# Designed miniproteins, single chains, continued (4), part 35

Each design is a single chain, and the fold is of that chain. pLDDT is the mean over its residues in the fold that is shown.

## One batch from the design tools (miniprotein)

Design m13185
Fold by ESMFold2-Fast:
Structure m13185 (fold): chain A 100 residues (1-100)
Amino acid sequence: SVEEEILKKAEEVLEKVIKMVENKEPLQKIADEFVKLMEELIELMKELNVPEEVIEKIKKVLEEFGSKVMDLLLNKDPDAVKKAKELKKKTLEEIKKILE
C-alpha cells in the first residue's frame, strides 16, 4: 500500500540518522544527510499523490525528530543513541497515525 511504502521509507530515514549518531559522525554531516533524506521522502510522497496537508504534517513530525536529535548531540547527551531510538519509535507512530 501507499501507506506501507511511506512508512518503510520514513523508517529507513530515521534508521540512517540513528546509525550516523551511533558512528559519532560530525553534527553537520548528520544534519545534511537528514535534510537530503527528508527531501527524497517528500518527493516520494508527491509521486504517490499524497495530499499536501498530509505531506506537511509528516514533514513537521520529521523536523521535530531532527531538532530533538540535534539538541541531544549539541548537549553531548551520553544517552543520545538510546533517546534517538525512542524518538524514532514515537515519530513512526505519529506518521502512521497521520496516514490513517
Scores: mean pLDDT 89

Design m13186
Fold by ESMFold2-Fast:
Structure m13186 (fold): chain A 67 residues (1-67)
Amino acid sequence: MDKLREEVLEKMRRAVEEYRRLGFEDEARRVQRDLSQMIGSNGSTPEGMEETLKRVEEELERARRLG
């Protein structure tokens, strides 16, 4: 497994958990859907993985602002 892909998946799981902890169930469901799609994908370019990482980091920052 690509280490970058594993990092993205781990951060997505953390974003889902943070949103649920804060009570933002709709946001948690959205990120969970993205996680499921990521798991089901057959791969991406390195640029695509880096872009996904940036989006996941923005989700974590959003959760911090909401908490």
Scores: mean pLDDT 75

Design m13187
Fold by ESMFold2-Fast:
Structure m13187 (fold): chain A 109 residues (1-109)
Amino acid sequence: MLVEDILEFLDAVINSDWDKVNELLKNNISPEELLEKIEELSSLPVFDDLVGPVPILVSLVYIYLKSKGIKSLSEETLNEIVKAVMDKYNIPESEFEKMKKALEELLKM
């Protein structure tokens, strides 16, 4: 189930469980390579209004979706992903529209 897989991936990265990260991505990525991808994404203007852990969380969601060849999401699925991430990591409700917009813009690239 896509939402659960994304949350498992985020937990694996946060807990530095690199065997699990590589299993979920089906790729041999190093921590350094993942950090470089996050830094490249966080330089984009879409992240200018995002604070705290939010740019990292959005970047990780996008990296996961891209690894699975997912180029677009339904409005319903996008809302479910953003809400699940926010609920799990205690992100304020005020960030919902910003996170959703950032992920939509990244997927269009």
Scores: mean pLDDT 81

Design m13188
Fold by ESMFold2-Fast:
Structure m13188 (fold): chain A 81 residues (1-81)
Amino acid sequence: SARDIAIEIADETVLRAHLAGELSPEQASAAFKAAVEAIESQPADDLEGIVAALREAAARSEDPRVSAVLAEIADRLEAHL
């Protein structure tokens, strides 16, 4: 489903950012939690809705690094539309 792909891309994107030193462990946990909450807020097969929810989560994030990673997840998913 779109949800399964979105969660996989979120996990991969957050892990890559953490390994690259862009996110602390706490920021990685916060980013993944925010991504999953945004993804699960939308119907499982609504990829456009999931992308929109991730962009809104990025805009609402107070941490610029968490915001950037959430936006990257949305950008990666939008490439599959």
Scores: mean pLDDT 89

Design m13189
Fold by ESMFold2-Fast:
Structure m13189 (fold): chain A 71 residues (1-71)
Amino acid sequence: ELYEKMLKLFEEYIRLAAKKLGRTDISEEEIRKMAEEMVKKYLTDVEKRLAEIQKLSEEIDKLNEEIRKLN
């Protein structure tokens, strides 16, 4: 599923980032926790953006209806 794939991707990203920063003592538990927080934040941001797009689409539809009534 998408969530599991994203979680694994962020876990790998955090491991690579930790190695580049010289953090060799970071635990797998910490990596998992950080990855879960990152996935949660990303999904929240995506949901917010999708809601904004939907609202704009509905406003465009209303304007088109008003224009049609004037014709």
Scores: mean pLDDT 77

Design m13190
Fold by ESMFold2-Fast:
Structure m13190 (fold): chain A 124 residues (1-124)
Amino acid sequence: SEKEKEEAKNYALSHGVPEELIEEALKKVESLPESLKKIGNKPLSFIMQFLVALVKVEIEKYGYISRPVKIAYAEEYARELVRVLGLSVEEAVELVTEVMFPDLSEEEKERVREAAREAAAELL
């Protein structure tokens, strides 16, 4: 929806992602493989699908994921693990910061923990 696109754009902008990359990711999200639109047997939220598209855009252009996109992805994925899969805050933080993105700084790891904690609080 247009509202979901605006929310995804604003989220990426707040993390310092350039508008040009955001526009390309929004165009790419519809064409993502079905396997990349799911977490387990559940569909990913639009914002997570958008962030997957954003990662693909950067890999295609640069061969790596920029720090702003990496932290935006890490924070939202931790929220998704709590909201959609029902993981605990500790399980989500461990998976994201120790397995997926072990190179995050202590400050960035705290941002991931805060994101997971906020998602857990919203379920209460």
Scores: mean pLDDT 86

Design m13191
Fold by ESMFold2-Fast:
Formats: structure tokens, sequence, C-alpha cells
Structure m13191 (fold): chain A 91 residues (1-91)
């Protein structure tokens, strides 16, 4: 599914930003995002194989919404960490 591919890309980007941000908080968010999206996509794929395309699409949409939320959270954490480094560099 094109939606499943989009969700995977969003998840990969969120995980990448979590690695860039660093620290325990970023690691926790990255792992939670990975597990939630992978579980949602896997359930959607199983439903599609069973012929329940409508419910599969709902699982993909839920996974997409979660991936977008996780991506936004990771970007904020990265920006906050960058601002802190800039403040320290001015001393």
Amino acid sequence: SKLAEEVKRLKDEAVRLAQEAGGEEARDFGETARQAVDTGVAKGEALAEAGDYKLAEEYYQAAKDFALMSLAAMRKLLDDNRARLEALARQ
C-alpha cells in the first residue's frame, strides 16, 4: 500500500531525528514510535491478506497519525538541544 510506504518513511525519519537528538528521552520516543508503527502496519498487512482492506487502511492511517506526531516531537527535541548548545557556546 502507498499509505504503508508513506508511514514507513515517516517512521524512519522520526527514528533518524531521535538518533541525532541523542539522550534517553530521544531513545525512548524513537523506540516507542518504531514499535507502535511496526505493530500497526503489521496488523494492517495481516488484515489486507485476509481481504479486510477497509480495516487495513484504518490501521495504516492510525500508524501514519502516530508517525507524524512522533516526527514533530523529535524535531522539537532536536531544536531544543541545538538551542542549548548555542547558549553554551556563547559562554
Scores: mean pLDDT 80

Design m13192
Fold by ESMFold2-Fast:
Structure m13192 (fold): chain A 58 residues (1-58)
Amino acid sequence: SLEEQFEKGVEAAIQAVDLMSDAAFDALIEDTRAFYKSLGKEEKADEYVAKLREARKK
């Protein structure tokens, strides 16, 4: 499904956040929030955004 493919992409990105530019990371955060909000899954949006931020840790 589209959701499963997106989740796999985000999981892969979590492993590679240190290799991303700030612009690419910010775009990923925005895309992640927008995607899960469009599905009515704000809890998942918050969960994955938190995981991405924790992995990158600014």
Scores: mean pLDDT 81

Design m13193
Fold by ESMFold2-Fast:
Structure m13193 (fold): chain A 72 residues (1-72)
Amino acid sequence: SMEEKKMQEMIVSYSQDGIKLADQLSKDPNKKELAQQAKEYFEQAKKNAKDVEKAKEYLRKGQLLLEEAERL
């Protein structure tokens, strides 16, 4: 459906934004480990974008780790 296609494109977009933010945070040595783990989840979300439920779970995990890294 059009809604599914739009969701897949949003997942890819959010994943790319997450990867970019994680790369920026990883330049801080205190944040690097959590940022790199977040990046891996965003890369998995992008790779699995056609499996919307699986991709959304990867996005959720990536966002949680990114938020933890930002708090350091």
Scores: mean pLDDT 89

Design m13194
Fold by ESMFold2-Fast:
Structure m13194 (fold): chain A 74 residues (1-74)
Amino acid sequence: SMEEEKIKKLEEIEKLIKEGSLEEVTAKLQEFANEYPNDEELQKLLLEIYTLVASGDLERAFERIKKAKEKLKK
């Protein structure tokens, strides 16, 4: 489903954040945003994740991703 694909992409982003690959995180967030241009909630989520990662607030970035994944599973 589209929800399962979105969860997989969020998990890929989470992995890249853990690996410290900021350039790859930025590229993956942009790729994900371009894949779902009409998903306003997702666009806002990806921008929030970018802002948190760029500011070094990795704990909040992971919490935001976790809650988004939980919402998509239900």
Scores: mean pLDDT 84

Design m13195
Fold by ESMFold2-Fast:
Structure m13195 (fold): chain A 74 residues (1-74)
Amino acid sequence: MTYEELKEKTLEEIKKIAEENNVPEEELKRVIDQVNAAFETAKKNKLSLDDVENLARIALGETKKFAEELKKKR
């Protein structure tokens, strides 16, 4: 798996979580921008694919928590 494949997979999962939880487009854009920046930094620093996969898991976990918190406020 390449950096680009892992990033695309992570972004697709984030979009699914956002759609399932009716996350506002503005909030989704903010999360996507943060994830893109993190992957760009990882690629620049030549992090291993295992390290980037761990970052992706953290990003997905945080996105799920954020989406659930937004849903509970409604």
Scores: mean pLDDT 78

Design m13196
Fold by ESMFold2-Fast:
Structure m13196 (fold): chain A 71 residues (1-71)
Amino acid sequence: SKQEEAYKRIQELEDQLRKEIAELRKRGASEEELMALVRRYLEEVRDVIREYDVRSPVTLLSLELLERAAL
């Protein structure tokens, strides 16, 4: 129950991040702006994980790979 709720919140954050990244890229946003957005998302995901005391989801690994790809 709590794990499913936490995962749903993380999915909503991921969907929002994807939309905002797509919009920023269309506007020719800087790498710095994109990285700031990703970092903010990572902090929010970490807060959800801590609050619900869930095991590190696969989404965190995907985000680490995305952050590395942005570099």
Scores: mean pLDDT 71

Design m13197
Fold by ESMFold2-Fast:
Structure m13197 (fold): chain A 81 residues (1-81)
Amino acid sequence: FDEVAEEAAKRVKEIIPHLTEEQYEKLKLGIKVLALKYEEGEISKEQMFKSLKEALIELGASEEEAEEAAKKIVEIIEKKK
């Protein structure tokens, strides 16, 4: 999942370039945790999307940026199955 989190964080930087390096590292950890829970069957795809969107907004993303980034993160996680 480190590879998934790394790829997802890179894509988020393209969509939301104004976050700090510390915020991207925090996001990578959050993505890894959510991806693990999703693979374990603890959360649904919709729940993962919602949690990612909320986390991105808390980090300073707009609602539109957060939705686009969360959608892309979910795509990356799904593709790694």
Scores: mean pLDDT 80

Design m13198
Fold by ESMFold2-Fast:
Structure m13198 (fold): chain A 87 residues (1-87)
Amino acid sequence: SALERGIGYTLAGMGGAVEAALLARRGADAEAVIRAAERGIEAAELAIRSGVPEVSRAAERVKERNERGLRAARAGADGETVARAAG
């Protein structure tokens, strides 16, 4: 169903943000952190496209987390700053 797909994509988006935060804390290169956040954004956008209002609201918050992490990583912020932005 659209609900099940939307939930799945929202969880995948959360996974991207968590992965970006953990990679940043471990001192991974910015490219790896950026790729994790970009995958999270893509998944969140698929969840928003599910058309389920509750899923869309949750997915928008997940997208914002990934976007904050992405911006911090691109700006060369330290790992803790990137992790807090993505969380």
Scores: mean pLDDT 90

Design m13199
Fold by ESMFold2-Fast:
Structure m13199 (fold): chain A 62 residues (1-62)
Amino acid sequence: SSGDAYIDSLPISPELKAALRAAFAGEVTDPEAIEALGRLLDSTSPEEQNEAAQRLLDAIAR
């Protein structure tokens, strides 16, 4: 899927990529998670992508 291809392109750890895939297997309805996903999609620097990915995981894992 396009989501898997996007996650694979991110300059983040394999562990974080696996966690993101697991999180996306569920339903993402939390507004904070949706905002974090938007920031991740808009990010272009590795630093921003890592921060946004971590925020997304933190929001989903609650």
Scores: mean pLDDT 72

Design m13200
Fold by ESMFold2-Fast:
Structure m13200 (fold): chain A 94 residues (1-94)
Amino acid sequence: GMEILSEEFLGTVRNPVTGEEYEVYLRTYTKDGEELETLEVVRKDGPPSRGASLTFRPGSTEVIAESVGLGLFFDPEERAELLATARAVGERLW
């Protein structure tokens, strides 16, 4: 099963190419006895949704899974920008 261990607001980041601001959250959880971290990036002052999420093992930059929330974006370019921003944040944290 899955159990949430912690959720933390890490702060805001800006995409250096577009200037768009995002809020960053870290969730630590266990799934099937394994501890995992999910980095979630959502638009600042945007409508509530999942945003883009990247899943890692603790202390690793290897992406195990990724997702993008369908309610935030109208086109593939906006989704790609959010995923690229999440990956760039992940690279800076680990």
Scores: mean pLDDT 66

Design m13201
Fold by ESMFold2-Fast:
Structure m13201 (fold): chain A 65 residues (1-65)
Amino acid sequence: HMTPEQRQELVDWLVRQGYSRETAQAVADGIDAGLSAEEIARRTGLSVLDVNMAEIMAGVIRAES
């Protein structure tokens, strides 16, 4: 479970990577819900590799908070 602030930080990071806010929000919501990388990729149109990078960043954000 991410706090709203942690989720916003992940969304802002994804937007800086070039994703729309809508896509970034969907990725962050999927990660917070504990969905698999494959399921998030299917729902958002990201590659599994790009979702894995977002999951690593979510882990960093959680570790710092």
Scores: mean pLDDT 87

Design m13202
Fold by ESMFold2-Fast:
Structure m13202 (fold): chain A 97 residues (1-97)
Amino acid sequence: MQTEATDEQAIEMARGLPAAVEEYLANNTLEAEEMQEVARQLAEYARKLAERTSDERVREALLVLAEAAEKAAKEKDAAEAEKIIREGIRKAREILE
């Protein structure tokens, strides 16, 4: 049981994730390929955290973020991908508070 993230740690990471990604996008000018890679990593990470959390609200926020990131990873235009990720971040933050 200790080899997995605890609910407390997963909740803290999930709560901080949308803000961290939003700040990263605000401070970095990403090309399409970089944006797709960031989106793929975000989707995988969010789904992993969602599987580890027992809190329904936290899990819902992570799944919303993961779905947005998965869509962004398939976008050819960096600006369009960023908009999709930012919308996912906004929805996740509204759920998490």
Scores: mean pLDDT 76

Design m13203
Fold by ESMFold2-Fast:
Structure m13203 (fold): chain A 99 residues (1-99)
Amino acid sequence: KQLERDIELGVLEVSLAVQKTIFDRNSDQQIIDKLLSQGADKAIEELQKQISSLQKQRERVKKLYAETGDPRLEDLAKELDELIKRYQELLKKIEELKK
């Protein structure tokens, strides 16, 4: 059970690091342009799915933090919150372009 959780958290940490690297290495406009290459409706759908997935992980991490008090989980929750806000900002920009 602990090993399973450690593997899950490690996979999440790697996923968040990859996503952060994409945002760090690309401008918001470059990310938007790539998403819009598939069409605005598909871009909106993909961003909404990604936000929902991250929110679900955020709730899981928050629940586990409440049970354990592990600082690693507090840090992961902060990273998830920051990444969710970043994706929400991209979603808003695409929706405004669609009018």
Scores: mean pLDDT 81

Design m13204
Fold by ESMFold2-Fast:
Structure m13204 (fold): chain A 84 residues (1-84)
Amino acid sequence: MFIPNPNATPEQVRKERIAEIAFKAVLEARKHLSPEEYLQIEKEIFEAIKNNDYDKVLEILERLAAKHPSLQPLLDEFRAAVAA
C-alpha cells in the first residue's frame, strides 16, 4: 500500500494518482499489444502525462478500452481521478 506524501498539495496528489492509473493501464495494455505497439503507446502516454495533457491520455485509453474490455475499469478510474 502506497503512503501519500503528507506535505503534498491536493493538486500534487491528484497528478500522482493520475500518473499511477495511466501506468497501470499501459501495463494492462501490454498483454494485448505487440511489442512495437506497446512501446509506441507507452511513449505517447508518458509524454502526455509529462505535459499534463490528460485529454490525450483519455483518448488513447478510450481507443484501447474499445478493443480490450479489460481496460474499461482503468479508464473509469482515470476519468474519476481527472474529475477530482
Scores: mean pLDDT 78

Design m13205
Fold by ESMFold2-Fast:
Structure m13205 (fold): chain A 89 residues (1-89)
Amino acid sequence: PLSEAERRVLELEVEIALEMIEYAVLKQIELPEEERKKKLKEIKEKLEKARRELEEILATHELSPFIRENAERTIRAAEEMIKELEKEI
């Protein structure tokens, strides 16, 4: 059985994955510049929030090695995406 902290980690990983999918979709569609920038800022804010929550859980809770490793990998992916978003905003 998963702990409450481990369940929250999985929820945050799903949130980050959904934001990454939204960014990938935005790269494939044509939008007015102002609407595009607004959506990119929203994605960045959501990724930053989810990443910070994941980092806090990793720092304050004991997690199984498998879940910890996946969370650390997700944090790195989110950091890379945030840097890419910053270049476009």
Scores: mean pLDDT 88

Design m13206
Fold by ESMFold2-Fast:
Structure m13206 (fold): chain A 84 residues (1-84)
Amino acid sequence: SVEEVKKEIEGLIEQLKALKERLEELVARGDWEAVRAMIEAFERIAPELIKYLDEVEKKYPEVKPLVDEAKKVIDEIEELVRKI
């Protein structure tokens, strides 16, 4: 259902925000082993997440604002990774 998809994307957005916050904390502490592991895990899943978001937007156009928010957080994490 659309409501289930909205809830899933909202949960994904919160997880992505937590990941970004944790990555910033690890960088600030200079925990480069943990930073590297987290970046590798994120880069492995990011293309799959983008594909999922594109597919759900095509099926349920009404979720576009949530998809756009999720993609924005992914872009912010990618920007952080580029600065490391």
Scores: mean pLDDT 89

Design m13207
Fold by ESMFold2-Fast:
Structure m13207 (fold): chain A 69 residues (1-69)
Amino acid sequence: SLMTVKLAAIHELKEAIEKGILTEEEAENALRALRDAGVDEDLLEKLRKAIKEGDYESALEYLEEIEKQ
């Protein structure tokens, strides 16, 4: 289901960020999965920017907002 895909992508991003092992490919794949699952595009752009800038505190906050949708 799309909700299962969404949860998996959130979990993957959170774990990779917390372990300091997030790759660009993993980030792009997870963001695509979240977009395909119907996550709000404004939140996805904020998340993408935070990841790109290394602002992992904000990235984790955006992931919490996405999970609550």
Scores: mean pLDDT 83

Design m13208
Fold by ESMFold2-Fast:
Structure m13208 (fold): chain A 89 residues (1-89)
Amino acid sequence: SMERIRELEERVRELEEILRKAEEAGASERELVPVRIELLIAKGELALAQGKLEEARELFTEALELGERELGPEHPLVLRAREGLESLE
């Protein structure tokens, strides 16, 4: 729905702003990892809502790979990225 797309666009903008402010505050790459993963997931959910299945798969895959490497396979963000990929099946 258009309402879902607008809500997801707003979420993406909010996460981009959080990431920008954290970077400006001197956060390390490691400290930025959770926000980067949340942003990738939000972008994936937006792409999925827009019917952009290939873009959604790429975004969720990137979030999953980054999350598994940096946060571990049981982290809530990793589980959410995996759910995003499963929704494409």
Scores: mean pLDDT 89

Design m13209
Fold by ESMFold2-Fast:
Structure m13209 (fold): chain A 61 residues (1-61)
Amino acid sequence: MLSEEELLRRFHELRHRLLVKRELSRAEFTAGLDELLAQTPAEYRAGLREAIRRALAEYDA
């Protein structure tokens, strides 16, 4: 399981690559997030899912 700090670092890296660098497709982003969610402690999963939903909404806008 990832620490909170490592989880946030990896999520921000994926989000930056999707939204700022525009180098990830939606499918590539979701694949990376599935790997991240598998390693996320249960207490952080709801927060991470909400952050994912917001990032995808921003990408789709």
Scores: mean pLDDT 79

Design m13210
Fold by ESMFold2-Fast:
Order: structure tokens, then C-alpha cells, then sequence
Structure m13210 (fold): chain A 92 residues (1-92)
């Protein structure tokens, strides 16, 4: 398949930035929910049926949640997770 147009790549990156920023801000403002969210992620990670890509994605999300006090670090981890998710969705 031809590579996506530069405009489509830029649009996807802008959307990733927006989602990561909003989610990081929410986690930073709601740090009291971190223990509950971490428990949910750890329960998901305990499933033996997870693919390597699913495990990598959940580990990135776990690290983002653990770093909720650091807005920029949480945002960058979430951006990495969202990029991984999009790449997996492109594969059949």
C-alpha cells in the first residue's frame, strides 16, 4: 500500500498529542484514583492470554499512571502507548 499522505500523519500525531495531554492532565488532577487504576491494570496484566504487544501497551499505561505527579512524563508515556495501539490496529 502507498504510505499515508503527510497530512494524514500530521493529523494522527495531533490527535495523539491531544488525547495524551487531556489524559495526563486528568491523571495529574485525580492522583487519588491512581491506586485503583493500577490495581485494574495489574489484574489485566496477570491474564495469560495477553499478546506481547498487548502486554507492552499495558506496561506503558501502567508507567504513565505511576507517574501521574509528573504531567510531562505521563503525557510522553501515553503518546508512546497510543502510537503502539495505532500500529497494532494497522496489522491484520
Amino acid sequence: SPPPAQEEIERAEAKIEEIAEETAKWLHENQEKVPELLKQIEEELAKPSLSEAQRELLELVKEAIKNAEDLEKTKELLKEALRLLLEEQKKR
Scores: mean pLDDT 81

Design m13211
Fold by ESMFold2-Fast:
Structure m13211 (fold): chain A 68 residues (1-68)
Amino acid sequence: LEAELERLTALTESEDPEVRKEAARRLGELAKSPDARIAMRALEALGRLAQDEDPEVREAAHEAVEAV
């Protein structure tokens, strides 16, 4: 889970907004983790994507947070 979190965090820096949207979806699943440290870091990454320059990426991040 930690390695997956690190990988997804790197994908949030991708130049491709489709890749960042996929990262938001996957981070949303990690935000449901029973490990509070994993869940908190996933929510922090989603918070950054909620401020993304691409409106579709921002929407995906907001939807992922609401699904938690």
Scores: mean pLDDT 80

Design m13212
Fold by ESMFold2-Fast:
Structure m13212 (fold): chain A 68 residues (1-68)
Amino acid sequence: SRVEEANRLLVEVDREMAAQIAAGEPLDTVLARADERIDAHPLLSPEEREVFRTALRYRAEQLAAKAA
């Protein structure tokens, strides 16, 4: 289902971002990789991609703040 696909993508990208931030990667680089994962996903609408970008950006900022 689309809900399962969406949840899988979010979980995978969240895990990748957390690992990259913990490794000291710059936030802009982490977000660029997340955007690539969202853009590569064939089943997401343009509107869903924007919702995902917003959610993942917020999450990345929270992870970066905790790492500081």
Scores: mean pLDDT 80

Design m13213
Fold by ESMFold2-Fast:
Structure m13213 (fold): chain A 87 residues (1-87)
Amino acid sequence: AELEELRKLADEAAEKYQPVLDSRYTPEQKEKIIKDAIGFIDRLRELGLLTPEEAEIVRYAAKKGGFEAALDVLGHVFQRRERERAA
C-alpha cells in the first residue's frame, strides 16, 4: 500500500516535471541532470536514508523529470517518516 502510493506520486511528479525539463534544457544538459539526480539518490540509499524500494521509485521519477521530480517524491518519503516518528 505505501509503495503503491509512492509509485503513484512518482508518476505524477514525472508527468508534472518532464515537460519543464524538456523545455528548459538541451538533450545533453537533461542527460547530465538525470545522471546527477540518480547519483544523489544512490548516495541517500548508501547512507540508509532510503530503502532499496524507495530509491528505485525516486530514481524512476528522476529519470523522467530530473531533480525537481526526485525532490518532490523525496519530500513525500520524509514527510511520512516524520508522521511515523510523531505517532
Scores: mean pLDDT 81

Design m13214
Fold by ESMFold2-Fast:
Structure m13214 (fold): chain A 80 residues (1-80)
Amino acid sequence: EEILKLLEENKERIKALYDWYKTDPPPWVKDPKVALAEFVRDILKAKGLELPITREQLEKIAREAKSVDDFLEKLKELLK
């Protein structure tokens, strides 16, 4: 619940960052989908929260997602 609230509050920031990574990725971003997963983890860590799923699982969801909205929906479903 707390995780989902924090992600919803940061949804526009997540979308803006992902769009930037897709259009003009900085040299350290090899995969925008993986970078999206890392950014979400960083938002949660800043609040002392950890996802109850593995990094591999989070990256898989990010790669399968069609958009940031789809990614957050898949993540929300997995956290139920």
Scores: mean pLDDT 77

Design m13215
Fold by ESMFold2-Fast:
Structure m13215 (fold): chain A 66 residues (1-66)
Amino acid sequence: VSDLYREIADLAREHPPSLETARRIRELFEKAVREAGKNPDLEKQREIETKAAQEALDIVREEKAK
């Protein structure tokens, strides 16, 4: 999980995302935090957070490619 966040940070540093892309990433993490908060299971919470991090990474990669 931490490796995904580091990769996102490295890509954002190399190619800073647009305000629109940053907003999309923020919305993804906000949604993930809300969903994780509904689950008392830490493993489920980690899975939700990992999925959000992967989606954010994909968004940053797509913007860099353009």
Scores: mean pLDDT 74

Design m13216
Fold by ESMFold2-Fast:
Structure m13216 (fold): chain A 64 residues (1-64)
Amino acid sequence: ELERLEREREALKQQVVKESKKILDEYGPGVENLDKGHEAVRKVADKYKPRLEELQRQIERLRA
C-alpha cells in the first residue's frame, strides 16, 4: 500500500514536469509567450496539486 502510493506520487510529479516542459516548448521564446506558458504550467500544477497533497498525507499516515 505505502509503496503503491509513493510510486503514484512520484509518477504524478514526473508527469507534471514533462507536461510543463511540453507546454513551454509549444509556446516558444518571447516574454509574452513565456508569461502565457508559465500561466498554463501553473494551471497544470494546480490541477495535480490536490492529489499530490492527498497522496503525501496518506503516505505520512501509513508511515507513522
Scores: mean pLDDT 75

Design m13217
Fold by ESMFold2-Fast:
Structure m13217 (fold): chain A 101 residues (1-101)
Amino acid sequence: KEDEIAYLYVKARIYEKLGLTEQAQKYIDKANELERELAKERGVEEAYDEVIALMDQGNAAEKAGDKETAIKYYERASEVAEQAGLTDYAEGARLKVEKLK
């Protein structure tokens, strides 16, 4: 599954570079579903769902111009992801915090 997820992200990147945004998003969505399934198999599905919800809340706050609230959501997402061993999500959330500071 990890190899399949990596392949889907590579495919999405190629379609993004070609300007095929809708097709790229489809591959990203499929990769995210497989990552959720892996989290379920590892017993951390609840933590994965919480991280995604916190990341969505952070993104919504960014779009609203509420930088302070966005940072708080991303910091919480990073903490939950780190505790659950979701290393890539923890790193992604930290990068969003650093970008907003």
Scores: mean pLDDT 80

Design m13218
Fold by ESMFold2-Fast:
Structure m13218 (fold): chain A 79 residues (1-79)
Amino acid sequence: MSTDTAYKVEVKVRDLNGNELASKVLDLEPVTTLQALVKGIEEGKKLADSMGDQPVIVEITVYDKDGNVVATLVQERIP
Protein backbone atom coordinates (compact mmCIF):
# COMPACT_ATOMS: atom_id res chain seq x y z
CA MET A 1 0.00 0.00 0.00
CA SER A 2 2.03 2.92 -1.34
CA THR A 3 -0.32 5.79 -0.37
CA ASP A 4 -0.47 4.85 3.35
CA THR A 5 3.20 3.84 3.69
CA ALA A 6 5.76 6.32 4.98
CA TYR A 7 9.40 6.14 3.90
CA LYS A 8 10.89 9.37 5.22
CA VAL A 9 10.19 11.97 7.92
CA GLU A 10 11.59 15.51 7.95
CA VAL A 11 11.55 17.47 11.21
CA LYS A 12 12.16 21.23 11.19
CA VAL A 13 12.33 23.54 14.19
CA ARG A 14 11.65 27.23 13.52
CA ASP A 15 11.43 30.30 15.71
CA LEU A 16 8.23 32.40 15.80
CA ASN A 17 9.62 34.58 12.97
CA GLY A 18 9.99 31.54 10.69
CA ASN A 19 13.79 31.23 10.89
CA GLU A 20 14.99 27.60 10.71
CA LEU A 21 16.91 26.71 13.89
CA ALA A 22 17.42 22.98 13.27
CA SER A 23 16.32 20.19 10.96
CA LYS A 24 16.59 16.40 10.88
CA VAL A 25 15.66 13.80 8.28
CA LEU A 26 14.78 10.22 9.24
CA ASP A 27 14.98 7.44 6.66
CA LEU A 28 12.50 4.75 7.72
CA GLU A 29 11.79 1.12 7.15
CA PRO A 30 8.32 1.21 5.48
CA VAL A 31 5.82 2.07 8.25
CA THR A 32 2.34 3.56 8.42
CA THR A 33 1.94 7.34 8.11
CA LEU A 34 0.72 7.42 11.74
CA GLN A 35 3.84 5.54 12.94
CA ALA A 36 6.03 7.98 10.97
CA LEU A 37 4.24 10.96 12.55
CA VAL A 38 4.84 9.48 16.04
CA LYS A 39 8.57 9.10 15.27
CA GLY A 40 8.63 12.67 13.93
CA ILE A 41 6.93 13.96 17.09
CA GLU A 42 9.49 12.18 19.30
CA GLU A 43 12.48 13.50 17.31
CA GLY A 44 10.92 16.97 17.04
CA LYS A 45 10.53 17.12 20.83
CA LYS A 46 14.19 16.14 21.34
CA LEU A 47 15.31 18.71 18.76
CA ALA A 48 13.11 21.48 20.22
CA ASP A 49 14.34 20.68 23.75
CA SER A 50 17.94 21.13 22.49
CA MET A 51 17.06 24.74 21.48
CA GLY A 52 16.51 25.77 25.14
CA ASP A 53 13.48 27.51 26.61
CA GLN A 54 12.58 29.74 23.63
CA PRO A 55 9.18 29.37 21.91
CA VAL A 56 9.55 27.31 18.72
CA ILE A 57 7.44 25.80 15.96
CA VAL A 58 8.07 22.12 15.14
CA GLU A 59 7.06 21.01 11.63
CA ILE A 60 6.90 17.29 10.81
CA THR A 61 6.56 16.22 7.17
CA VAL A 62 6.03 12.60 6.10
CA TYR A 63 6.99 11.38 2.61
CA ASP A 64 6.14 8.29 0.60
CA LYS A 65 8.65 6.22 -1.43
CA ASP A 66 8.41 8.66 -4.36
CA GLY A 67 9.11 11.72 -2.18
CA ASN A 68 5.51 12.96 -2.15
CA VAL A 69 4.23 14.63 1.02
CA VAL A 70 1.55 12.40 2.60
CA ALA A 71 1.16 14.15 5.98
CA THR A 72 2.24 17.33 7.76
CA LEU A 73 1.93 18.14 11.46
CA VAL A 74 2.80 21.52 13.02
CA GLN A 75 3.23 21.89 16.79
CA GLU A 76 3.96 25.00 18.84
CA ARG A 77 6.20 24.52 21.88
CA ILE A 78 5.95 27.34 24.39
CA PRO A 79 8.09 26.75 27.54
Scores: mean pLDDT 79

Design m13219
Fold by ESMFold2-Fast:
Order: sequence, then structure tokens, then C-alpha cells
Structure m13219 (fold): chain A 58 residues (1-58)
Amino acid sequence: SEAEIKQVEAQLNQVRAQLLAEEARARRTGVVSEELEQLAAQEKALGEQLRALKAQLS
């Protein structure tokens, strides 16, 4: 549904914003955090979910 697509897009935007902040910190400190790895995995999962939902509407 369109409501599900909007919800997943909102979640994906939030995760991407956090991922950018964590990547910036990793570049400054040289340390890759568990949080960065979890955020990257969440972005991938949400992206795949969004693709599947959009495919159902097409």
C-alpha cells in the first residue's frame, strides 16, 4: 500500500541520516562502530523492502 511505502521511505531517510553521521565520525576517529554496521544493514533491508512494495504497485 502507499501508506506502507511512505512509512518505509521515512524510516530509510532516518537511517540514512544516522549512517552519514556515523560515517563522518568513523572518518575522524578511524574506528568503525557496531552502530555503523547495524545502520548499514538496516539501510539495505529497508531498501529491499521498499523495492518489493513498489513492485507490487507496478
Scores: mean pLDDT 83

Design m13220
Fold by ESMFold2-Fast:
Structure m13220 (fold): chain A 58 residues (1-58)
Amino acid sequence: SADQQKRIALAKGIADGVIDIVRGIAKTLPEISQSELDALIAKVKANLAKTIADIQAS
């Protein structure tokens, strides 16, 4: 539905913002590895996928 599409768009926007914050923090942490950064971003994407599934089930 159009309402579900709007909620999905909002969730994606929030997730993109969180990923930007994670990347911003990583720039201030010289010890953070690329693998560790990728894992943090992957967790955000996994949580986004779950949120989208929950919206589609509502």
Scores: mean pLDDT 82

